# Ledger of designs, part 98: designed miniproteins, single chains

Each design is a single chain, and the fold is of that chain. pLDDT is the mean over its residues in the fold that is shown.

## One batch from the design tools (miniprotein)

Design m3620
Fold by ESMFold2-Fast:
Structure m3620 (fold): chain A 64 residues (1-64)
Amino acid sequence: NAEEYHNKGKELLKKEKLEEAKKEYEKAIALDPNYGEAWYNLAVVLKAMKKYEEAEKYEKKAEE
C-alpha cells in the first residue's frame, strides 16, 4: 500500500540512496496522490539531488 512504499522511501533516504528513495515515494504517490508527506519527502530527495526547480513544484503539491 502507499504507506509501505512511503516507509521504504524514508528508510532509503536515511541511507542516502536518493534514486531508490525517489522511486518508492513515486510509488506511494501513484497509489495515493493526496499523500502530502510523500510529496514533501520526494521534494527533500530532489533537493538532495540538486533538482531545486522540480523540488519546488512537489513542495507546492505537499501543501495541498
Scores: mean pLDDT 83

Design m3621
Fold by ESMFold2-Fast:
Structure m3621 (fold): chain A 116 residues (1-116)
Amino acid sequence: DTSAILKFLELLKNGDTTPLYKLAEALKNVGDFKSLKTKEERVEKIVEVIQLFLLSESDLKSDDEISKLSKEELALLSARILYPEKYKGKKLEDVDKETLEKALNELEKLLKEIGV
């Protein structure tokens, strides 16, 4: 299931940053985000991860570009959002399928819990 992450990306495309701030709050005591002291720094880190994953900032503005993302690509994006230091520069071929599916399920659950 990729429904919540796709909805999250569509909301960001439309300038709605509310889910982004809620996600940053949910991640504040988790892994790599513990070293970031402000909500703004966590938001910036999530945005940086998304922008670096996509070909350009314009990808967040197009329904066609977001809908072109495969389940595997959304799973890799999920891993990079949840564990940015661990998966920095990692491609689909560098991460096992079980790890990708776990990260996708973790982010989907978290996004649904924050109301996405």
Scores: mean pLDDT 78

Design m3623
Fold by ESMFold2-Fast:
Structure m3623 (fold): chain A 56 residues (1-56)
Amino acid sequence: SAEEVEARVLELLARRHALQDEAAKATGAEREALLAEIARLSAEIERLAAELAALA
């Protein structure tokens, strides 16, 4: 349902914010791993946002 997709997007946005804060404090391979995870979450958020738009 649209409500469930919206809740999932909010959850992923909160997780991405936490990872962005950690990436700002990290260096080297740890930072690269965090940035890769942020990129994956951003792709998932975009996909779910498109799904939510289609349910309008």
Scores: mean pLDDT 86

Design m3624
Fold by ESMFold2-Fast:
Structure m3624 (fold): chain A 73 residues (1-73)
Amino acid sequence: KVVELVKKALEAIEAGRYEEAEELLREARELAEETKDEKAVEEALRLVAEHYAEKGLAVLSEEDGKLRISEAP
């Protein structure tokens, strides 16, 4: 479930395990594409984007119906 992977990624970030968090976010994006659950994807992206914006680590966005993860400016 996309939300479960996102939650686990946030826990990894809080623990200082950024590499693990990045891997979990990648898996969440892949799972979102497989399940085609647009609502769960939007909710997960919003949660992660808000958390990463607060930490200044990364930005999540949706472009042309695809998930994008980019480093924060």
Scores: mean pLDDT 63

Design m3625
Fold by ESMFold2-Fast:
Structure m3625 (fold): chain A 74 residues (1-74)
Amino acid sequence: AAAAIADLAAAAGVLSIAAAIATMAGDAAAAVAALSAVIALYTAVAALASGAAQAAASAALAAVQKALADLSAA
């Protein structure tokens, strides 16, 4: 369980960097795709985690969802 959570969090980190690079390059479609993938990964982390880790994953999910909504509205 802990190893799976760590792997998902690492993948979310890489995709967050990819989203930032795409945003800096002006590639909105790539940024939206990367953020959508991060949402899926944090959703999986929240499902696997418990207690404080689940709360942290849920907060991260909410922040990424807001970023995607803000980017999609631009």
Scores: mean pLDDT 74

Design m3626
Fold by ESMFold2-Fast:
Structure m3626 (fold): chain A 74 residues (1-74)
Amino acid sequence: SMKEEVIKTLEEIKKLIEEGKIEEALKKAQDFTKNNPNLSDEVLNTLKGAVVLAEEGRLDEAIERIDEFIKKLK
């Protein structure tokens, strides 16, 4: 389901951020958004917000934002 794909993608992005692979995390978020134009505003805002936080070096906050949203989806 789309929900399962969203959770999996968010968990993969989180792992990349935890590993310091910020460029790979950004690319994965961009590719997922491009390939899924009908994503909900909540998913899009979470991806964009986490990306901005990661780019600013606020990695713990980016991870927390992703984790909170995954918990809401489960």
Scores: mean pLDDT 85

Design m3627
Fold by ESMFold2-Fast:
Structure m3627 (fold): chain A 87 residues (1-87)
Amino acid sequence: SRAAEIREAAAELVARAAAGELSAEQLRLAAGVLGRELARAEAEGDEETAAAAREAFDALLAATPAEDREAVRAAYEAGYQAALAAL
């Protein structure tokens, strides 16, 4: 399922983020993807995928260095809004 795919990808990303292997740019790109996935899931009424995307973002944000969290959150919101505008 799309929810399972998001959870699998998120687990890998969060592990790499926690290990310090991801740049600020990579963290922002990942957050943007999760924002887009959330918007699509909500528009489709796919509550399981929406929950997976929110959980993935929360985990990614927790693994993000404090100084980068604002930019990562902004990327997530931007991805979400861009996907809504494309519907």
Scores: mean pLDDT 88

Design m3628
Fold by ESMFold2-Fast:
Structure m3628 (fold): chain A 80 residues (1-80)
Amino acid sequence: SNIDKLIDELLKLAEEVLSPEEVARYRKKINNAKTKDELKKIIDELFLEVSRRARERGDFETLRKIVETVKKIYEELDKL
């Protein structure tokens, strides 16, 4: 599905600033989400963490891509 592809893109971007263990933890949380609201909360947590790490590193290119991808995820979630 389109949302699954966008989530995979977000997790790939997260790999730029998070450890493999942190990414695996978020992937598990996302896979265990049973409601749209629960999934959105996990995406919010991931977004806050990866955007914070990207800013701390001065990696504004990764930050821009994260913001764009999260916006697209929310647009797809709002259609469901």
Scores: mean pLDDT 86

Design m3630
Fold by ESMFold2-Fast:
Structure m3630 (fold): chain A 55 residues (1-55)
Amino acid sequence: GPLSPEERARALEGAVTLLREGWPEEVVVQYLQREGGLSEAEARAVVAEARRRLA
């Protein structure tokens, strides 16, 4: 099912942190899937949003 607003906010904060630490996008996608329980599509969307916030 779709992420709740709370789950999305936590995933986004985590993605921003990992990208700032220099982790590659693909590793962050895998992390969100494995530890966060996100689908690949949800994880990629969150990483894309995190990148926009860091630009």
Scores: mean pLDDT 84

Design m3631
Fold by ESMFold2-Fast:
Structure m3631 (fold): chain A 79 residues (1-79)
Amino acid sequence: SQETKEKLEELLRKAEEAIKAGKLDEARKLIAEARKLLETLSGKDKEEMQKKLEEVIKKLNEALKPLLTGLQLQVYLAQ
């Protein structure tokens, strides 16, 4: 679990850096990897990491908003 948490935190950090750099496709892929790792966590660790993931997703959505409609945004994030 500790190893998974550390890797998840690294993925989220890289995703935030990618968003800041305008590398939105890279950020989406990093978020997808983070979501997959999050599924292996439980209890308080999962709740903590879920909160951090949601914050990063919010930042990605804000960056994509001027480029995509609401429906297109949902389809893009589901890839």
Scores: mean pLDDT 80

Design m3632
Fold by ESMFold2-Fast:
Formats: C-alpha cells, sequence, structure tokens
Structure m3632 (fold): chain A 61 residues (1-61)
C-alpha cells in the first residue's frame, strides 16, 4: 500500500516508470535495503527488487 502510493506520487508522467534516483529515494524512505539503481525502473521491477524478499519473509512461516 505505502509502496504503491509512493510510486504513484513520483510517477509524474503516469508512464509507469521512475527514475533510478526516485526509486532509490522511495526505498530509503520505506527502510528497504536495495542496490543502487540506474536508468528508469517500472513498478514491477521495483517490487521485484524489494517486495518479493519482504513478501517471502511475511508469507513463508
Amino acid sequence: DRLRAAFAVFDFDGDGRLRASEANFIARELGLDVPELTGTISFEEFVALVGPERAGLIRFP
């Protein structure tokens, strides 16, 4: 929820992509440890970098 909301706020063009700097900023604000990103990143790519690991931890008992 917060991740999607933050992504939408920074997606000014509504093209479904963020600059690496914006994605890194969001990850840092959410307390996520991600590698330094480059170029542009989609929401799916961003979630794949951070969400699956965290989701795996909360889903896997």
Scores: mean pLDDT 61

Design m3633
Fold by ESMFold2-Fast:
Structure m3633 (fold): chain A 107 residues (1-107)
Amino acid sequence: KEELIEKGLEYIKKANEYLEKEDYVKAAIYAAKAAIYFAKAGDEESALRALAAAIKAAEKALEKDPNNENIKKGLEYLKKALEALKKGDVEKAIEYAEKAIEYLEKA
């Protein structure tokens, strides 16, 4: 389970690197991946923080490309993942985060 936390931290570093490059789609993808690993590790606080970062990045991506349906769907699923995690539904949070990544990868 320490390996899952290490992977989460690696993905957060990648998210920050893409955020500095203003690649908001990739920043959102890597932050969402980090959230999945933290959630699987049982680190709900880090998972919540990572999902919030993914949402912020996806919102910035949508500001740059407001008609991109894949970014819109990715953002919708990231918000659903955050709500599920706040309710303690870790399995649904992971499922929604995975769906968000699928849409953002198509953006």
Scores: mean pLDDT 90

Design m3634
Fold by ESMFold2-Fast:
Structure m3634 (fold): chain A 93 residues (1-93)
Amino acid sequence: MSEEEKKAKAEELLKRGIEAYHQGDFERAIELAEEAIELAPESEVTIEALALLASAYLQLGDRERAKEYLRKAAELENDEETRQELLEAAAEL
């Protein structure tokens, strides 16, 4: 599978994870986000998937995991403004 094919499949997994999150299925959102990261670990999809993991864990009451995933997303983020927003969100948890 090419890098572009892996990214496309990871984007599809992330999309399904976001849909699961909006439906209140936070455990499914976590599974799909983890699969997206596994498939494309060094892509923009990974940053979005880590943010989804943080949101889903927060909804499940796991603030410490939510904080760690926001920090991981910030470490991979190249845009300074977005990186600071992720770090501030983590600090509020």
Scores: mean pLDDT 83

Design m3635
Fold by ESMFold2-Fast:
Structure m3635 (fold): chain A 86 residues (1-86)
Amino acid sequence: SEELKKLVDELYEKAEEALKKAEEALKKGDIEKAKEYLLEAEIYLGLLRIVRGLAKLLGYEEVARYAQEKIDELEKKIEELKKKLE
């Protein structure tokens, strides 16, 4: 549905914003704040997985595929940031 796709876009944008804030905190040496923003991004990733599952369950295959593309992009960015925090 169009509404479910809009929810995917909103959750993705919130996750991207959290990741950007985490990168900014890391550049300033604020490791604890970077970890907090990273956790926020992981929460939005979890919500995207739930929305993808719901879309698949309801037969909205195009929305489920779109959500999976956004999930894959976020998982890659989150893993890259996690490596910088180790």
Scores: mean pLDDT 89

Design m3636
Fold by ESMFold2-Fast:
Structure m3636 (fold): chain A 75 residues (1-75)
Amino acid sequence: SAVKRLEIKKTTPFSEALEKMGVDPEKAFLEVERNGRRIGIGSHSLTAEELGLPVGTVIHVVVDGKVVGELTVVD
């Protein structure tokens, strides 16, 4: 299946983007990769700005250990 891709504004909660993707937020795990390390995002109510994630950051949407989507942070 094709990976879903969506742009997310730095001020938009991740939960809103997950709904637009049609992904169940209770099953979704969000992660970013920095310096070869995978970092989990602990709450879907947070924004990229609150987490200090710069514009251009790609956030992976993972369900059951599979990448089902990508969120790209925009201004």
Scores: mean pLDDT 82

Design m3637
Fold by ESMFold2-Fast:
Structure m3637 (fold): chain A 87 residues (1-87)
Amino acid sequence: SKEEKLKKLNEIYLEAMKRFLKAKSSEEMLEIAEETIEKIVEELEVSEELKEEMFKAIEEARAKNYSEQEILNIFDAQYEKIKEEVE
């Protein structure tokens, strides 16, 4: 159900945020973001277009050497898009 999917998304998001707080580098944060997207794709039905967009955003962040704050901002933006798809 929609309610169950939103609950699962919130659980995954909270776990990712806890991991981000313990991260020691931008690269570790990108690894956490990548693992989190893989988990979201596995646990929730998201469009192939959104899946491609999320992974592309991580590759671009890595290529452009984004800061920790920039990585968090991208992750939050992706979370909102996933939430809209699930709703």
Scores: mean pLDDT 82

Design m3638
Fold by ESMFold2-Fast:
Structure m3638 (fold): chain A 72 residues (1-72)
Amino acid sequence: DKGKKTAETIERIKRLGLKRLRELGVPEEVIKEIEELFDKAIEAAENGDFETAKEYLEKAVQLVTEAVGRAS
């Protein structure tokens, strides 16, 4: 099941990313925004919409990178 495997992978990335952001003291408002994007990517992957899943995942990863850069 490609959708399930993709969603599981995104969930793992989400868990690791959000844990790191909290450890760095990133504001909760930023963490919530990133969490929402990961959740949208997971939902799209579960529905087999891999193009939408990729778009939301890329947006989430971009915000993680920006938040880490600002916190460092």
Scores: mean pLDDT 84

Design m3639
Fold by ESMFold2-Fast:
Structure m3639 (fold): chain A 82 residues (1-82)
Amino acid sequence: MEPEVLRLETEAAVYEIAGAVYDRIGDYEKAAEYYEKAGELYLEAGNREAAAIAYKKAAEAYEKAGDTEKAKELREKAEELE
């Protein structure tokens, strides 16, 4: 794996962990933002499976935050990657 890909995947994992922390404490808007950033970084790294999972988590967090339109968009984006 190229150093750049490793860096992107590591950064994505950090954002995913941050998203999980915010989701756990009930800050769903921040959880969604961090999960979405993780998905973008996984896509840049070429890891479509991890990106799909991150976008699905972001969609669930946006739904809990009351942003149903954004949740739908990210759910569709995750399905396109599977």
Scores: mean pLDDT 84

Design m3640
Fold by ESMFold2-Fast:
Structure m3640 (fold): chain A 55 residues (1-55)
Amino acid sequence: LSPEQEAALEEILAAIRAGDDKRALALYMELLSRSSPAEAEVFIARLNERARALR
């Protein structure tokens, strides 16, 4: 993932930690719209892994 995609992933995780589901979804959709299918698979996997680690 690019540094910009990594930063966007951290913002999504921060929104999840804050309980701001609407912001998390909006950031997720924006990142998804700017990613290739292969990049989307990578960040979805990383987001799921890190979200599980938060709980």
Scores: mean pLDDT 78

Design m3641
Fold by ESMFold2-Fast:
Structure m3641 (fold): chain A 94 residues (1-94)
Amino acid sequence: MIDEDPLMLAMEGKQLALQGKLEEARALYEKALALEPEDPWAWANLGEVLAKQGKLEEAIEYYEKALELAKERDPNSWLARLAEENLKKAKEKL
């Protein structure tokens, strides 16, 4: 909304993550999560950045939270499937 839109922060974070600027991307996703702590996309995006940083145990926790929240909103959500796939990949890397 005012000053810091969670969607804008998430979009900018995604762009930074694609550029390999993982710490900057993480900071923006953490701000988005602080504004909307129940947004499953924020949890999933932060989990992806953590996985790319090699923080697989933390990434697993964030993906599990994203999956929980996504299923609470819509059990058939595309995001729930994406979170399950990312969770599986993170667990396979441990």
Scores: mean pLDDT 78

Design m3642
Fold by ESMFold2-Fast:
Structure m3642 (fold): chain A 98 residues (1-98)
Amino acid sequence: MSKEDLELETLVALAIMTLAMLRNIAKKKGASEEVINLLDKAIDKLAEFVRTRNPELLKEALEYAKKAVDLMEKEGLVSKKTRDNIIKLLEEAIKLAE
């Protein structure tokens, strides 16, 4: 396993854990069903990437995650810093996968 592969696997694992935590926060705080569905789709795409190693799945996960955290910020459920951090994690993962 290369250093780049290990770093990519670590970033993807952190993204999955962060999105799962955000999903729990959203569900407990009564976020819209749209937010929950977008988070679930982002997590599913990251899980599929772990199995297939297809970098297009990371881009799909980023799009779903962006939509979810934008809505969560508007609903007051997350800070701008939390939103920016998850987006950055996924962008770094995409960069390593390309």
Scores: mean pLDDT 85

Design m3643
Fold by ESMFold2-Fast:
Structure m3643 (fold): chain A 65 residues (1-65)
Amino acid sequence: MSELELEIEVLEALIAMYEWMIRELREKAATATGEEKAALEKEIAELEARKAKLEAERARLRAEL
């Protein structure tokens, strides 16, 4: 396995973790109301932004293969 392939694998694992966290928070947000729902939606947005950065980095590394 190349160093780039290993870095991509690590990023894929992190992206999968963020996807799991986002899914769990979305389920909670679906049943939440008021301030709790707003807080969960804010947390989801922050995690989605972090995931997007990881996906961009994964795309960059894949282009180097």
Scores: mean pLDDT 85

Design m3644
Fold by ESMFold2-Fast:
Structure m3644 (fold): chain A 64 residues (1-64)
Amino acid sequence: SEKRKKNLEFLKESAPLLAKILELAVELSILKSSPVVDEEKIKKLREELEELMKKLEEVEKKFK
């Protein structure tokens, strides 16, 4: 099935991005929950997360 092949290719391309997004989101959550807030590190992780989310959006557009 063409639809199944397209779904598998989407998963192959999106899965590593989703895994990295989840990793950074967890790290950001831990940093925000710290008794000593590292604002510069939080800013850097947010910027990295935003870049990965933009890459994910491009993958989604490719498989629309």
Scores: mean pLDDT 82

Design m3645
Fold by ESMFold2-Fast:
Structure m3645 (fold): chain A 97 residues (1-97)
Amino acid sequence: MTVEEEIEKAKKYIEKGNFLQALIELLHAARLMKQENADPSYLIEPLEMLLKKAEENGFTEVAEHLRKALEAAQNGDIDTAIKHLEEARKKLVEELK
């Protein structure tokens, strides 16, 4: 699956309100970007969309990790972005229980 396909899927899941699947697809995109040495700035738009939705839903710990992933993507740090996306997914699963 391509980075572009995973990012597009993530955006569609955000629009549908399926935030867990959006995070899963965005994490897959970030991992593919690392493998392909792609520009991490392509994560900025979907991360901003997902962060806004996390804040609107009161998922405070998810939002904190998404902010750190966004900062990492802005700085070109794909490894830190992946780390915080993984933590955001873990925290979102805890919120949905």
Scores: mean pLDDT 84

Design m3646
Fold by ESMFold2-Fast:
Structure m3646 (fold): chain A 55 residues (1-55)
Amino acid sequence: SLQELLAKLSPVEARFIQAALENDDELLREILEEYPDIPEELRKIIRLLLGEPPE
């Protein structure tokens, strides 16, 4: 199930999947603020989901 998959992921991966599924822009922004050291590709994807141009 989705819940079982989320339980096996890292906190940042689980949060990202939840935010993306819920289209929750606030959670996506929280991920960028809480985990500044995330991979650049992931940061770029999050920005695109927020409707922000890639930097």
Scores: mean pLDDT 72

Design m3647
Fold by ESMFold2-Fast:
Structure m3647 (fold): chain A 83 residues (1-83)
Amino acid sequence: MENLEKGKEYLERGEYEKAVKYFEQAIKENPDNAEAYYLLGVAYKKLGETDKAVEAFRKAIALSKDPTSPIALEAAQLLNELL
């Protein structure tokens, strides 16, 4: 949780490159964390890294237990904006 929370803090501050690094660490610690992939996608979208954002959002959707969850729905919406 520590790396996920730090990533969120940097994302809120507009430090997107640092946010990416913390979300990557969160994913290494828990590869099934849909929220970490969703937030990684948001950070990549803010950086203009469209292809990386698309892959991250697809992972967030795939790892979501319920396709109607807020994370799955928001990831799908942002993915649709990029495609």
Scores: mean pLDDT 83

Design m3648
Fold by ESMFold2-Fast:
Structure m3648 (fold): chain A 79 residues (1-79)
Amino acid sequence: MKEKLQKLINRLIALKLRIIGLELDIEKLEKQKEEAIKKGDEERAKELEKRIEELKEEIKELEKEIKEIEEEIKKLEEK
């Protein structure tokens, strides 16, 4: 019982850390996008926006995995 719980908790922590990493990457890309807009580089701004949206999609997928793992952890803790 405890071993399964520890494995799920470790996976949950790993996924949450990955989301934090992606959020930091988005923040960096948002700053680069602002610079591109200020310079009038519309093509660069569009490329950066597309990359930001791709990272947001990855976060959404990871959040779904986290929710599933959290539900599994709760089921193990309630017994």
Scores: mean pLDDT 84

Design m3649
Fold by ESMFold2-Fast:
Structure m3649 (fold): chain A 63 residues (1-63)
Amino acid sequence: SAELEKKIARYKENLALVESDPLLARIAEKEAEGVELMKKAIEAYEAGDEATAQKYIDEHEAL
């Protein structure tokens, strides 16, 4: 869906910022569960499994 596509695009932007900023990378190490869920959502979406991608997004939003 268009909403899922926008959410995944936002996750990709957030991960790129973490990779480029040492302070954000340090925060991400402490929030490792959230980062892992974002990565799993992106991987599921790119594999064509939108239902699994949405599940990981929902789990991330619940943190």
Scores: mean pLDDT 81

Design m3650
Fold by ESMFold2-Fast:
Structure m3650 (fold): chain A 60 residues (1-60)
Amino acid sequence: LVEALQDESELVRLAAAFALGEIGDERAVEALNKALKEDSSWQVRLAALFALGKIQKKQE
């Protein structure tokens, strides 16, 4: 699933970001931060931001 954040398809990367946020997988935090800062798609960056927020809230 973390590997899908680097997929060639924007839709696959978007789906991976949402799924990682829903799962609350802390192991994805590094990959999601990279996507937030570097992804060419603003939609994927926004999804990564929301996923990071959900993971942080679940970690509390």
Scores: mean pLDDT 75

Design m3651
Fold by ESMFold2-Fast:
Structure m3651 (fold): chain A 80 residues (1-80)
Amino acid sequence: SDKELAERIAEEVRKLMREGYVDEAQAIADMTLALFKRAGKYEEAAILARKVAESAREIGDDETAQHYEELAKEFEEKAK
């Protein structure tokens, strides 16, 4: 399902961030979020954005975490 895809992409983003590939992880996340937005899949976009924010917090990148937390909030509102 698209939710399973969001979870899988979130796992790969988390791995990349932990390995220090933060810019690459963000690029993959942003591309996937753009595709979900285009498809009207706001629930899946919110799941991915929340998990990316959590991964950024885990590595101490609070600025990146705040960015994805704000995106997740927007997607959560559109999913309702």
Scores: mean pLDDT 88

Design m3652
Fold by ESMFold2-Fast:
Structure m3652 (fold): chain A 87 residues (1-87)
Amino acid sequence: KIVIEIPEGLSDEQAMARMLATATVLFAGGEFLLSLGKLDEARKEYERALEVLDAMIEWAREKGDEETVERLEKLRKRVEELLKKAE
C-alpha cells in the first residue's frame, strides 16, 4: 500500500490535486510502457496508480466529498480496464 505524505499548510483541494498528479504520472507511464510492449512494467505502473486512487477515494469519503469519490471511482474503473489489457 502506497503511503502518501502530504505537506502541512496545503488546503484539502491542493493536497488532492497533488495526489491526482501522482496518479496521472503513473497512468501515463503505464500507457507509455504499454506502447513499447513492456506489459509487465505497464501492469506494475497501473497497480501503483490504483493504490494511489484507492487512498484518494478513502480520504474523499472521510471528507464527505461524494462528487470527488464518483470521479475517482470512474478513473479507477478505467485503470482496471487497462490493467486487464496488460494482463
Scores: mean pLDDT 75

Design m3653
Fold by ESMFold2-Fast:
Structure m3653 (fold): chain A 58 residues (1-58)
Amino acid sequence: MIPVEVSIEALDLLLEGKSPEEVAEELVRKYGVERSTALRLARELYELLVKAGLLEPQ
Protein backbone atom coordinates (compact mmCIF):
# COMPACT_ATOMS: atom_id res chain seq x y z
CA MET A 1 0.00 0.00 0.00
CA ILE A 2 2.72 2.48 0.97
CA PRO A 3 6.09 2.50 -0.92
CA VAL A 4 8.94 0.81 0.99
CA GLU A 5 11.04 4.02 0.84
CA VAL A 6 8.32 5.94 2.77
CA SER A 7 8.22 3.23 5.48
CA ILE A 8 12.04 3.25 5.77
CA GLU A 9 12.09 7.07 6.14
CA ALA A 10 9.37 6.84 8.83
CA LEU A 11 11.38 4.22 10.76
CA ASP A 12 14.57 6.31 10.55
CA LEU A 13 12.78 9.46 11.79
CA LEU A 14 11.16 7.58 14.70
CA LEU A 15 14.53 6.09 15.70
CA GLU A 16 15.98 9.65 15.62
CA GLY A 17 13.47 10.49 18.37
CA LYS A 18 10.79 12.31 16.36
CA SER A 19 7.16 11.89 17.45
CA PRO A 20 4.67 10.06 15.17
CA GLU A 21 3.04 13.44 14.48
CA GLU A 22 6.36 15.03 13.43
CA VAL A 23 7.14 11.99 11.27
CA ALA A 24 3.72 12.22 9.57
CA GLU A 25 4.32 15.92 8.74
CA GLU A 26 7.73 15.08 7.22
CA LEU A 27 6.25 12.26 5.08
CA VAL A 28 3.49 14.58 3.79
CA ARG A 29 6.10 17.23 2.92
CA LYS A 30 8.67 14.90 1.25
CA TYR A 31 6.46 12.25 -0.40
CA GLY A 32 3.03 13.88 -0.81
CA VAL A 33 1.20 11.12 1.08
CA GLU A 34 -2.12 12.02 2.71
CA ARG A 35 -1.75 13.33 6.27
CA SER A 36 -4.17 10.74 7.75
CA THR A 37 -2.35 7.87 6.00
CA ALA A 38 1.08 9.18 7.08
CA LEU A 39 -0.06 9.58 10.70
CA ARG A 40 -1.50 6.03 10.82
CA LEU A 41 1.73 4.60 9.37
CA ALA A 42 3.88 6.58 11.84
CA ARG A 43 1.74 5.47 14.80
CA GLU A 44 1.75 1.79 13.75
CA LEU A 45 5.53 1.80 13.25
CA TYR A 46 6.01 3.60 16.58
CA GLU A 47 3.96 0.90 18.37
CA LEU A 48 5.94 -1.83 16.57
CA LEU A 49 9.30 -0.27 17.57
CA VAL A 50 8.20 0.10 21.22
CA LYS A 51 6.99 -3.54 21.28
CA ALA A 52 10.30 -4.69 19.75
CA GLY A 53 12.28 -2.80 22.41
CA LEU A 54 13.98 -0.60 19.78
CA LEU A 55 12.34 2.61 21.02
CA GLU A 56 11.34 3.81 24.50
CA PRO A 57 8.58 6.40 24.99
CA GLN A 58 10.78 9.03 26.65
Scores: mean pLDDT 79

Design m3654
Fold by ESMFold2-Fast:
Structure m3654 (fold): chain A 93 residues (1-93)
Amino acid sequence: SEKELIEKAKELAEKVLEAVKANDIEKAEELLSELGETAASIKSLSSEELEEIRELLVEIRFVMHDESLSTEEKYKKIKELLEKILKIIEESS
């Protein structure tokens, strides 16, 4: 069900933020990869929307590994990027 995939994407996004807040970057990367796989499974997303999501996922990974940023700054930036991903997913439905 597409609704189940959208709900899973939302839950994974929340779990990514929790892992980032805990400074558990390894877990955050695993959850982010699962989010990417979940998005790729959503049939209502166009190739262009999937490419936008892939670009946002790459930006999140750069933020996760940016040693110049505090955990709080990483959390805020990653939250904004995840919200953009979820908006693309929700607007496709």
Scores: mean pLDDT 87

Design m3655
Fold by ESMFold2-Fast:
Structure m3655 (fold): chain A 75 residues (1-75)
Amino acid sequence: MSEELRFEVEAGVTLLAAAVLKTSSEREGDEELAKEAQKLIDELQAALAAGDREKVKKVGERVKELLKKAEEEAK
């Protein structure tokens, strides 16, 4: 139960974060960041379909890195 819920929550939060990153970069006109966010969304969907918990965690780390970069660029 706990591990399954953690996987679903982590995947859901990561998808939301990637979607926010994509929307924000589209509004800003950052095509490279928008493409990277879409790639991460696609990788998350594939990992969810495969039940790949480690892949979900890795994608989540990359989303956090891109969010930090976007925050620095928005200065």
Scores: mean pLDDT 76

